# Ledger of designs, part 13: designed miniproteins, single chains

Each design is a single chain, and the fold is of that chain. pLDDT is the mean over its residues in the fold that is shown.

## One batch from the design tools (miniprotein)

Design m445
Fold by ESMFold2-Fast:
Structure m445 (fold): chain A 120 residues (1-120)
Amino acid sequence: SMEELRDEIDTRIAEIARRVAELVAQGKPAKEIIKETLKDVVDFLRELKERGVPVDLMADALERIAGVLRTIARYLKEKGLLSDEEYEFLLELVDTIREHAQRRDVDGALKAVEEALEKA
């Protein structure tokens, strides 16, 4: 059902956030944490697209992913793990994802995260 799919999406997004906390606890460098986080996001978005998830649920998932990435960026910045430039890079990615979500442009959002992962 659409409700079960929404709950699955929420669970998977929470798992991405939990992995960030685990990598921080392991003392991983910020660059590695960012790369693994963006890779998890790319893999998740590709999975949802492959499954033919409706565009409205994809747009909602993208908005939630953007929110979680902003929270992660703030958390890492507060811990002194991000430079100002790295923090700005993540916030610009968050805004880009949100802009694509508002247009229901799933392919554009996925491409933006993939390009960010290559630059990370």
Scores: mean pLDDT 88

Design m446
Fold by ESMFold2-Fast:
Structure m446 (fold): chain A 63 residues (1-63)
Amino acid sequence: ARVRLLPGTSAQIGDEVIITGPLIPEPIRATITGVDGDFITIDREAPEGASLLINGQPVGIVI
């Protein structure tokens, strides 16, 4: 999935993230596989609008 980072956040390839959202019944673990400016790519598919967390803090939204 592709994710837009929130302002003031940063992420690196290899970072582990948790995906949560109203369309996700159980939090999904994923890894960041790409970084392109304010956008990141993760190794899991997720619905648009789902939230990405690192260490329990929101860092991005699936687009």
Scores: mean pLDDT 79

Design m447
Fold by ESMFold2-Fast:
Structure m447 (fold): chain A 101 residues (1-101)
Amino acid sequence: MIDELIDKLAELLGVPREVLRQNIEALRAVDPSVTDEEIIERLKQALKLAEEAKKVNDPGKQYLLLTRAYLVFAGARLEEVPEEQLPKLIEQAKAFVDALR
């Protein structure tokens, strides 16, 4: 299921599947308490936003929805992350956003 959701999201966002997989692995490394069920729910939420983006006719709104889909998927619960691990999450998020440009 996770792989299928990654493939669908990667296609909708126009990014390589490997980028999304690396983000999941980074999330698991930073937050060992994250479960497969939580990752699946994040992927489903991101997919919902990406699908909504395809239905809007306004390019600006479409871009905002795609950006939100990325952030929902990539976002860790920052308040639960140890301070020493925040730089890794910030670097990962920046690389992900830069891949969009």
Scores: mean pLDDT 67

Design m448
Fold by ESMFold2-Fast:
Structure m448 (fold): chain A 99 residues (1-99)
Amino acid sequence: GKELLLRTIGLSLRIIGLLLDLRRLAPPELQPLVERLEELAKRLILAALRGDVETAEELAEEILELLEELRALAPPELQPLLDELEELVEELLELTKQL
C-alpha cells in the first residue's frame, strides 16, 4: 500500500544520507569500497521499489559482506555509520518482503 511505499522511500533517503556521510568521512584507501557500497545500495533500493525480493536478498547479502570488510578496515569514528547502515539495509529488505 501507499504507507509501505512511503516507508521504503524514507529508508532509501536515510541510506543515501549515510552513504554521503560515509563518502565524506572515509579515508582515500576506503573510497573504492564506499563506491562499491553506493552502487549495491542503489540496486537494492531499485529492487525494493519493484518488490523484487530475490534480487533484494542477494544485494543485501553482498552489502552485509562489504560492510564486514569496511568494519575491519575503518577507523572507530566510522563504526556507528556502518552499524546504522546495516540496520537500515535489513529494515529495507523486510519492507520489500511486505510489498
Scores: mean pLDDT 87

Design m449
Fold by ESMFold2-Fast:
Structure m449 (fold): chain A 71 residues (1-71)
Amino acid sequence: SEAEAALREGIALRAAGRLEEAIAQFRKAIELDPDYAEAWAMLSGALAELGRHEEAREYRAKALALDPRLG
């Protein structure tokens, strides 16, 4: 799916240290599938790496609400 493709691209960008571009791909995955818990979790992680801890906490909470197994 397009959401899965965006998530995979975001993961590759994050691994390359391209955090802002990774965030854009994770946001795209969420726009395509708002229930995609892994995309919310990946977005949270990338934001935390940028020091955006408040936003990271909010998006982690969304991921856990969608899939409690991620906590």
Scores: mean pLDDT 88

Design m450
Fold by ESMFold2-Fast:
Structure m450 (fold): chain A 64 residues (1-64)
Amino acid sequence: KKKEEKIKQLEEDIEALRRLREELEREIRELEESDPRRATVLYSALGILEAAISFLEEELEKLK
C-alpha cells in the first residue's frame, strides 16, 4: 500500500516539475532577446530544476 502511494506521489511531483520546466524554458526563450541578464539568471534556476527532476526520478527507480 505505502509503496504504491509513494510511487504515485513521486510520479505526480515529477510531472508537476516537468510542466514548470517547460514554462521556464518558454520564459527564458522570450527573455534571451529583450533581457539577456535575466535570461541567464533563469537559466541557472532551470539547471537546479532539472537536477531536482533527476533526483526524484532516481528515488522513483529505487521504489521499483
Scores: mean pLDDT 81

Design m451
Fold by ESMFold2-Fast:
Structure m451 (fold): chain A 99 residues (1-99)
Amino acid sequence: EAEEAAEEAERGAREAEEAAKKGDGKEAGRKASEAAYAAGKAAESGDKEAAERAARAAERAMKAATEAAKKSTGEDAIIASGGAIGAGGAAFEAEHAAK
């Protein structure tokens, strides 16, 4: 359960980074939101190692979606920015759960 949540967060972060490199703000935002949701589950699991991994993944997803938002316009920029904010919040929660 906790391990699966950490793996989901890491997958979301990788996919957000790939989308950002391609200039796909909408996809980067969506994948960052997926990473945020998974990181929240890892934080609630009580597993400190899973929470630490999820915190790092959510930080990566936030940075990727933020980069994508800067290169996007309109709805794509809004979705990327939303994903970045969500991932940032999830990173904070998971980091605190890891301590």
Scores: mean pLDDT 87

Design m452
Fold by ESMFold2-Fast:
Structure m452 (fold): chain A 55 residues (1-55)
Amino acid sequence: SLEERNKKAIDKFVEDLKKSTEELIQKMKELGYDEKLIENFKKRTESFIKALKKL
């Protein structure tokens, strides 16, 4: 069904997004970004992922 096809596409996108987000957070830490800024970025990406999973 269309729902199953969309679910697979979303699951793959979510997996790729999680990996990219983790890599970016590590780079931000290495560059000495403010911990509060990193935490806010993490919260926003987690919120976006939750929204995608609700589709």
Scores: mean pLDDT 82

Design m453
Fold by ESMFold2-Fast:
Structure m453 (fold): chain A 98 residues (1-98)
Amino acid sequence: SKEDFYKLLNELIDKYPYDLKKVIEELIKKGYLEETVELLETMIESLPNNADAYYGLGLAYEKLGELEKAKEYFEKALELDPNNEEAKKNLEEVKKKL
C-alpha cells in the first residue's frame, strides 16, 4: 500500500540518513517500483543534478521492463557521476537487452 511505502521510506531514511542510493535500492528490492519512480521523478524536478535519483529511476524502469527509459536514466546518472560502477554495469546489461 502507499502507507506501507511511506512507512518503509521513513524507516530507510532513518537507517541510512546519508545514503540515498541504499534507500532507493532497498525500496526497489521490496518491489515498490512505481512508487519509487513517482518519488524520484518528483525529486529530480527540485534537484535536477541528483545522480543517485537518476540511477534509481534507471533501476526501477529496468525492473518494470521499460528498457529505453532505463538506458536514458542510467546515461544521465553517468553524465552527473562518471564513477558510478553500478550504473555502468546496469547500462551495459540494458543495452544488451535492447
Scores: mean pLDDT 87

Design m454
Fold by ESMFold2-Fast:
Structure m454 (fold): chain A 64 residues (1-64)
Amino acid sequence: SKKYRITIVGERPGLLSDGSTLEKGETVIATDVRYDEKEGLYYFTTEDGRRGVVAKEDVEIEEI
């Protein structure tokens, strides 16, 4: 299955479903990524099953 490297590059953190945050410079691997154009948000699922959300301007996503 495809995987994605998610890197926070902006000042706004990514938010995870367990209440933790991904801060600028932090990286996580996701198994699924979805873009919501109307909201300008990426939704993703981490390899450990947490759901995440991050603003388009604050993230770099690479398929690996």
Scores: mean pLDDT 88

Design m456
Fold by ESMFold2-Fast:
Structure m456 (fold): chain A 75 residues (1-75)
Amino acid sequence: MKTIEKKVIETEVPSASGGKRYRVYAATVEENGKIATYAIVESEDGKVFEAYGATSQELLDEAKKLAEELREKVK
């Protein structure tokens, strides 16, 4: 894959166990002539969640927003 553009933000989401930090990654990539934008949420303990698998709906919404922004720039 060729990475065309990427955004990364770090955010903290409070939890009952003392708050976890998450990274939200969005990237637009090209592979075999197709352009795709994806969003991933990663916790600080190294667990990776695709946009639909994150533990917090707010994190999913932020990831999707970043992916949409990148997709609009690249089209």
Scores: mean pLDDT 56

Design m457
Fold by ESMFold2-Fast:
Structure m457 (fold): chain A 70 residues (1-70)
Amino acid sequence: SEVDRLRAEIERTIAELKQRKVPKYIQQMVLLGLRVEVELLAKRSTDPEARKRLLELAEEIDKIIKEVLS
């Protein structure tokens, strides 16, 4: 699934940012960029199931951003 591939890419990116000890504000900026990309993909999706899963992924990214800010 394209959504599953995108999720894996996001999880890998987060792991790499943590492993490289990237400052939190940079991690936040990268995650905000990914969140915008996911939202745009959801808006362009004609498949209701794919759209729903992409919106759920965007919400998960929002939670991760809040955790990084803590």
Scores: mean pLDDT 80

Design m458
Fold by ESMFold2-Fast:
Structure m458 (fold): chain A 80 residues (1-80)
Amino acid sequence: HMEEEIEKLREEVNKLIQEAYKKIVATPDPEKRAKMLELLKKAIEYSKKANELLEQGGDPEKVIEYYKKAIDYLKEALKV
C-alpha cells in the first residue's frame, strides 16, 4: 500500500538529510561544501512539498514523487 511506501520514503529522507549534514560539516573544501549545500537545499524543498501535500490529504502518488526527488538530490549531495 502507498501509505507504507510514504512512511518508508519519509524515514529515508530524514536519514539522508542527517548524513548530508554530517558530511558537509566534515568537508573542508568550500567549493564542495557549497555544492552539497545547494543540493541539500533542493532536497529540503521537495521534502517540504511532499510533507505539505501529505498534510493536505493530496495525491499520494505526487507525495511519493516529491520524496523520491528529495532522495535523488540527497544521494547526489553524498557523492560530492
Scores: mean pLDDT 87

Design m459
Fold by ESMFold2-Fast:
Structure m459 (fold): chain A 73 residues (1-73)
Amino acid sequence: SVEIDLEKRIGDLDAADIEALRDLALRLGATHLELHSVESGEVALYRVSEEGLTPLTRMERDELVRVRLLFEP
């Protein structure tokens, strides 16, 4: 996966921004993309494919947080 810091809020991303982020993730061979808004502190998690960025479900996000808590004291 790849983590990217954004200059703007996640809700302010337009279609061109999303396409550019998808293309970047695909070029890096990433299966997942984590977007961090520096302005708002928002985090959004996506699955990456040739079809685009698919938001992770709440259960998938909760599982990732739970797994991280086991390794980050």
Scores: mean pLDDT 68

Design m460
Fold by ESMFold2-Fast:
Structure m460 (fold): chain A 61 residues (1-61)
Amino acid sequence: GLAEEAIRLLEEKGALEGAKAALESGDPVVRAVVFAEIEKLLGRKLSPEEQAELERLIREK
């Protein structure tokens, strides 16, 4: 799905560890920046539900 594709792109760029650390910080501003970068990589905007699912999967890695 979309979340798996986003994770693959992050892994390929070596950005997955940084994204995980940023999301684990709990800072809403940092979280917004991470999702803006993921949206840029995917070429589309993410819904709040898609963001929540993707965050859970990234944090699981």
Scores: mean pLDDT 80

Design m461
Fold by ESMFold2-Fast:
Structure m461 (fold): chain A 84 residues (1-84)
Amino acid sequence: AVDALLEAVRRKELSEEQRDVDVGALLEALHADPRVESAGLNVAPDAVVTLQANPIETIDEDFVFIMAVTADGRVRGGVVYLKP
């Protein structure tokens, strides 16, 4: 999950959608990853979401937008900053 998201950012491509992602487990994994400086997602930590990394054209390779779709159909954003 985390590796697929970060690799998509490095290639400047949309990641494949990851379904049934536990937000708390994802944030724990991101914060534990030695490549990650900080990560946040504007969703409750007990939520389960469909997740996709969406690198925008003007973002450096150390910054990624994450899009999350909640079970009630709401779209929420998040950001991961990578260590240099």
Scores: mean pLDDT 68

Design m462
Fold by ESMFold2-Fast:
Structure m462 (fold): chain A 66 residues (1-66)
Amino acid sequence: SSAEEKIKELTEKAVEAARAGDLETAQKYFKEAVELAKKTMSEEEAEKIAEEIENKVLRAYIEAQE
């Protein structure tokens, strides 16, 4: 299995958890996705992915709290 697809899967799970208000689960999946990115791609690419995931998670959480 490709690491990129696993990162996407973990990102989707983090976003889903954040939308449900489960920040503990969202943080767990976010951390796993970022850790996998750091192990499989360049530091700069991993940082960009971390920012993208964080933005998606925060947006989902805010939208759900309306």
Scores: mean pLDDT 84

Design m463
Fold by ESMFold2-Fast:
Structure m463 (fold): chain A 55 residues (1-55)
Amino acid sequence: DELEKLIKEGLEAQENGDIEKADEISLKIAELTNAEDREKVVELYEEILKKKKEE
């Protein structure tokens, strides 16, 4: 949940052109994830990106 929240926030920051914030959030996500979570983060990131682009 915390991870999903960070991913969404990072994507929104990128969409808003707030590259600095997006980069900071991406680093936080990387720090918080284990090997297993890393794969899930990538999958969730792509899934959210896909949905946001559709909206």
Scores: mean pLDDT 72

Design m464
Fold by ESMFold2-Fast:
Formats: sequence, structure tokens, C-alpha cells
Structure m464 (fold): chain A 61 residues (1-61)
Amino acid sequence: VEDLKKAAEVMKKNAETYRKLADELGKIDPELAASYRATADRYEQGAERVKKIAEELEKKK
């Protein structure tokens, strides 16, 4: 369960990092920036799902 909590935190931080990179890359390579934003969105969605699962499992254990 703790590994899932750690994974969710890492996913959130990665999402924030990829959004920052996308904003900076948008001036140089808009196509790559769009790809990084899509990756950030996936990390954020993944983090929310993993967080919910971890909370349910932790409450049971």
C-alpha cells in the first residue's frame, strides 16, 4: 500500500514537471510540447486512480 502512495506522489510530481517542460518547449517545438502535456494529463489521471486504490486498501489493512 505504501508503494502505491509513493507511486501516486511520483506521478503527481512528474505531471507537474512535464507541464513545465511543455510550457518551455512550446516556444521551440509545439508538437513535442503537446506530447508532454498529454503525458502530464495521463500521469495526473493515473495518480488519482492509484490514490483511490491505496486509500481503500489502507483502510482495509
Scores: mean pLDDT 78

Design m465
Fold by ESMFold2-Fast:
Structure m465 (fold): chain A 97 residues (1-97)
Amino acid sequence: LEEAFRELLAAIERARAAVRAGDDEAALAALGEVLAAADRVADLIEDPELRREFVLKTVGAVLRVVGALLDGDREAALATLEALRAWVEEVAARVAA
């Protein structure tokens, strides 16, 4: 589980770096990695309510980032990724307790 969260957080950071660099293709590729890593984390969450919330929030965040990139709104894309990263860290701490 710790390794799965680490992989997800690394994918989010790669997406943020690509957005900051203005590389939309690299950002979309990194968002694909975020979805794949999030699926692995979700499969390891034992609480079905938390698992459902995790899937909905991660998918929703990725869709919002894609929408922001299509609109050329880099600030909104970065803010969404930062919020996702903070929330994922909170979930990781909660599951570790």
Scores: mean pLDDT 85

Design m466
Fold by ESMFold2-Fast:
Structure m466 (fold): chain A 92 residues (1-92)
Amino acid sequence: SDRGLAFALDAIALAKEEGGTIEVRSEGDRVTLILRGLSPTSIAGLALRGIGLSLDGVEVEVKIEGDTVTIVIGGLSAAQIAQVEAAAQAAA
């Protein structure tokens, strides 16, 4: 999903901008982003965007546990997963 890829890349950029930490895991056509150290406003914004994308049929889920945001995105090509992994590594 191009919209799912865009959301992943935006979330990584946001975490880097706020000096947070980024962890990425991939399995099959899915990527899991684990973001820490984001502001409450950014956490709320990511959750709202995830809900909106999910309602539009994008395979995305956002979970909030304390100050940890877990974003799961499915329906990604191998090339899209590689882009997310590269972006997360560059942002670390």
Scores: mean pLDDT 86

Design m467
Fold by ESMFold2-Fast:
Structure m467 (fold): chain A 83 residues (1-83)
Amino acid sequence: DLVARARALQAQGDAAFAAQDYDTAIRLYREAYDLYLKARDLDGTKDSIRNLGKAFGARYRIPQDLLDDEIAKRIADLEKKLA
């Protein structure tokens, strides 16, 4: 099950993020994103975009306003693609 695998990767990414291993968190969240997208799980894909934004922001110290704008844009684009 793609969704079950994506959920497991997301949980591993969350653990890596909590450990401040942002490079591992980014990799795991990206893997979860790909699986959710392949499964056409809109909610899982949106969560993955938010998690990737969070991890990139922490890793590269990106201003929160720029992250919020980019996350919102990518989610809007995804919603149009899956509609």
Scores: mean pLDDT 86

Design m468
Fold by ESMFold2-Fast:
Structure m468 (fold): chain A 67 residues (1-67)
Amino acid sequence: SSSLEQRRREVLKQLLKDLGVSEAEIAAFTPEQWQELEAWIKENPYIDYSSFAEKVREILAKAKKEG
């Protein structure tokens, strides 16, 4: 199960890089933020790129408030 989670996370990291998210911001993602993004993807099987980008920006904005 952890291996499957790691594979999904690597795919998500590549998508985040494609959106222009820095490696530092990706490294700063908490397990809770990863769970939120993964849960959102599961609820939205027909994801358009712009909706995904908006969700990523939301998660990053929360991270900035904690830092």
Scores: mean pLDDT 74

Design m469
Fold by ESMFold2-Fast:
Structure m469 (fold): chain A 73 residues (1-73)
Amino acid sequence: SAEELRELAREFEEKAREYEEKAKELRKYAEENKSKLSEEELKKLLLEAEIEEGMAALLYGIAGFLRKKAEKL
C-alpha cells in the first residue's frame, strides 16, 4: 500500500539523519582538534565523515524513490 511505502520512506529518512549527525560530529571533532591530529588522522576522520554523508545521501535517495512510488498509487 501507499501508506506502507511512506512508512518505509520515513524509516530510511530517520536512518539518514543519524548518518548526517555522525558526519557533523566527525567534522566538528576534526575542526576542533586540527592542531592536535596528524595529517593521516585528520584525513581518516574526514574520509569517515564523507562516507557517513554518502550513506545519508543514498538513504534519502531511497526514501525519495519510495515516496514518489507511493504518490502513483
Scores: mean pLDDT 90

Design m470
Fold by ESMFold2-Fast:
Structure m470 (fold): chain A 70 residues (1-70)
Amino acid sequence: MLEKARRLADAVIEVGRTAPADSVEEVVRDATKWLLENLSQEEVDAILAEVEARDPALGERMRAARAALT
């Protein structure tokens, strides 16, 4: 569980940081949607916590995307 969450957080952070500034919101929304559709609530919470710890701005964007999608 924890190792899987860290690996997925790594992937999200990489994608978020490589996205153009004008596309980051769409990329974060799509990544967050994928997580919500494919993972349990506990796994999503763990991934969001890891992202927020390592990249607070990206974590905030993911939190906003999650709220909009749920």
Scores: mean pLDDT 79

Design m471
Fold by ESMFold2-Fast:
Structure m471 (fold): chain A 76 residues (1-76)
Amino acid sequence: RERILELLRRAPRPLSQREIAEALGLSQATVSRRLRELEKEGLVLAFRVPGERSRRYELAPEYHVEELVEAVKKVT
């Protein structure tokens, strides 16, 4: 499973691209590419915090409790 998703799930707040890169030991370019793909898939949300130049990322609400989302799809 995507390490970025696991990191965001554990994070107490939305993380910047730099913070994710530092936490995972990846380059900012690698993290940027993966975040764009995850955002396009609807797995993460990107937004700006007032006063900050960079975007921050967090799990999409549907994937905050991913096990429940999968269960709902099977039952409903």
Scores: mean pLDDT 68

Design m472
Fold by ESMFold2-Fast:
Structure m472 (fold): chain A 115 residues (1-115)
Amino acid sequence: RAAAVAEGARAIAAAEPDPEVAALLLEAADLLASPDPADRERGIRTLAGYLVGKALGVRRGLPPAEQFRLAAALGRAGGRGPEAFRELLRTEARLPEAEVDEYLAEFEALVAELR
């Protein structure tokens, strides 16, 4: 499962025009391929944060550059854990608390799905 998710992350990275996003996805893919369970968990959280951030940017109709910036930031925050992810939704994405809770729940559901 982790190997298939890592391959998916590499494929997305290969198609990404933004080098910061590509680097984040390649780092997540390397973590997902790690024999260390802690590295795999961090990779799963990074990828989940990126995917939620990408969906949020699309749903809000953000320009592509802002979608990439938000997705990369939420990917990095997700890798640090759910509290870092929540804080970035509040501060950087500037969501009201009800929407923060909804996107945090979507992040946690994706983390469970990717395990």
Scores: mean pLDDT 80

Design m474
Fold by ESMFold2-Fast:
Structure m474 (fold): chain A 76 residues (1-76)
Amino acid sequence: GIEEAIRLLEEAIKYAKEGDLEKAKELAEQASVLLSRAGLWQAARLASKGAIYARAGDVEQAIKLLEEAIKLAKEA
């Protein structure tokens, strides 16, 4: 559910800050799927974009997008 997706996004940010971008990407992609299933399309899109930037090595942009996804998910 939404609470699980938020936890996955928080873990994704943690791994991104530690430099584990592959783990950050995997967790963000899992969160995006859960957010989509919950009907939170905007948060899911931000999580998916965060995963793309993590894969590209853009840590700063990845973290920013994942933090925005968490904010929208908490407002739901």
Scores: mean pLDDT 89

Design m475
Fold by ESMFold2-Fast:
Structure m475 (fold): chain A 55 residues (1-55)
Amino acid sequence: GELSEFLKKLEKLVSEGKIEEAKSLFEEFVSKLLSEGKIDEALEALDKFFELVLK
């Protein structure tokens, strides 16, 4: 699904040290989810981003 594909791309960018690119991807994806009313998926994306960036 879209969330799964997003999380894979996010993890790859963070692992490669591309934090600004990961942040941009995250912001765009969360904005899309919120506009679609997918609040739970947006929160899951936020939680995962937080875990990956704060290693």
Scores: mean pLDDT 80

Design m476
Fold by ESMFold2-Fast:
Structure m476 (fold): chain A 67 residues (1-67)
Amino acid sequence: KEKEEIEILSASEAARLNASKEKLKEILIQAGMSPEEAEKVAEEIESLKSPEERGKLAKEAIEKHHK
C-alpha cells in the first residue's frame, strides 16, 4: 500500500510537471502496468493540457491496476 502511494505520487507529479510520454510510460511500467497499458495511459495523459487533470488520470490508472 505504501509502495502504491509512492508510485501514484511519482506518476502524478511527473504528469503534472509535463513529463514526456516516454517518461510517463516508464513510470507506469515500474508501477506494474504492461507496456501496452502504460502506453495508452501515457498517451491519454499527454493529450490533457491541465496539470491537475494529468495528475488525476495518472493516479486513477495506477489505482485501477492495483485493484
Scores: mean pLDDT 74

Design m477
Fold by ESMFold2-Fast:
Structure m477 (fold): chain A 80 residues (1-80)
Amino acid sequence: SSLEEELKELVDELFELYYEIYENGTEEQKKKADEIIKETQEKVSEIFLDDSLSHEEKLEKAKKIIEETIKELKKILEES
């Protein structure tokens, strides 16, 4: 579906930002990125394990979490 395609593109963007932090960031920025990614993985896993949610609701909730993660990673890269 288009939502699945959008989520895949967002996940790709998220990991591109994460790798950029790891190549160019400080040790503190890398630690923050690792913590954010870990929390994101836990939240997304909880959503997909929630049998009360429809498949579309799971994708929409996961998309919002990934979008917030992307914003947080961008903030880390913009910290001077």
Scores: mean pLDDT 86

Design m478
Fold by ESMFold2-Fast:
Structure m478 (fold): chain A 69 residues (1-69)
Amino acid sequence: EEEEIIRNRAAATFGRAFQDALDAGLSPLEAARKAHEIAVEEFKKNGDEQGLKYAEEIGERVLAELEAA
């Protein structure tokens, strides 16, 4: 399923950027913001509209969860 593949790619992109930011010493909230920016920029530059949509949804969800803590 194409949507599943795109969603998994968006999640993987966000997850790698998030982990890299955490490993660099950023707080979870800072890491999530950086990962969101990186994922959105990556899919936007590649013209991947569906990937961009999923990347934005993932980032917003993670940021909302962390800000609520």
Scores: mean pLDDT 80

Design m479
Fold by ESMFold2-Fast:
Structure m479 (fold): chain A 57 residues (1-57)
Amino acid sequence: DAEQAALRAEGHRRLVELMKKAEEAYKNGDFETAEKYRKEAQRLGDELLARLHALAA
């Protein structure tokens, strides 16, 4: 459905951006910021999965 497709597209883009920021922070030696973005990406992924399940119901 269009709503599921839009949610996946937006969520995927945000996850990629968070992962990229985590990688850049890690590369710059800012491990605390890298861990923060990694945890945010994991939490966002869990939220997206829950929302997709709700839309499929």
Scores: mean pLDDT 80

Design m480
Fold by ESMFold2-Fast:
Structure m480 (fold): chain A 87 residues (1-87)
Amino acid sequence: SEIEELEERIRRLGVELEEALAAGDEERARALAREIGEAYERLGELYLERGDREKAALYYGMAAEAYRLAGDEERAEEARRKAEELA
């Protein structure tokens, strides 16, 4: 399923992010954090479509944190607002 594919992608990207952070590769870390944010945002959308507001809020919150780490303050704020509206 798309959900399972996204969860696997997030796990893989998370490992790469840890490696980038350990190496001090700020540019790579930001790019990976953005991709993780996009994947969490998509999970939020999918759970919302299924009527699972609690999981949607959780994943939008995770997306906000990832976007914040990426330095994408605008997308972080948008995702945070979506999470708050569903809480």
Scores: mean pLDDT 90

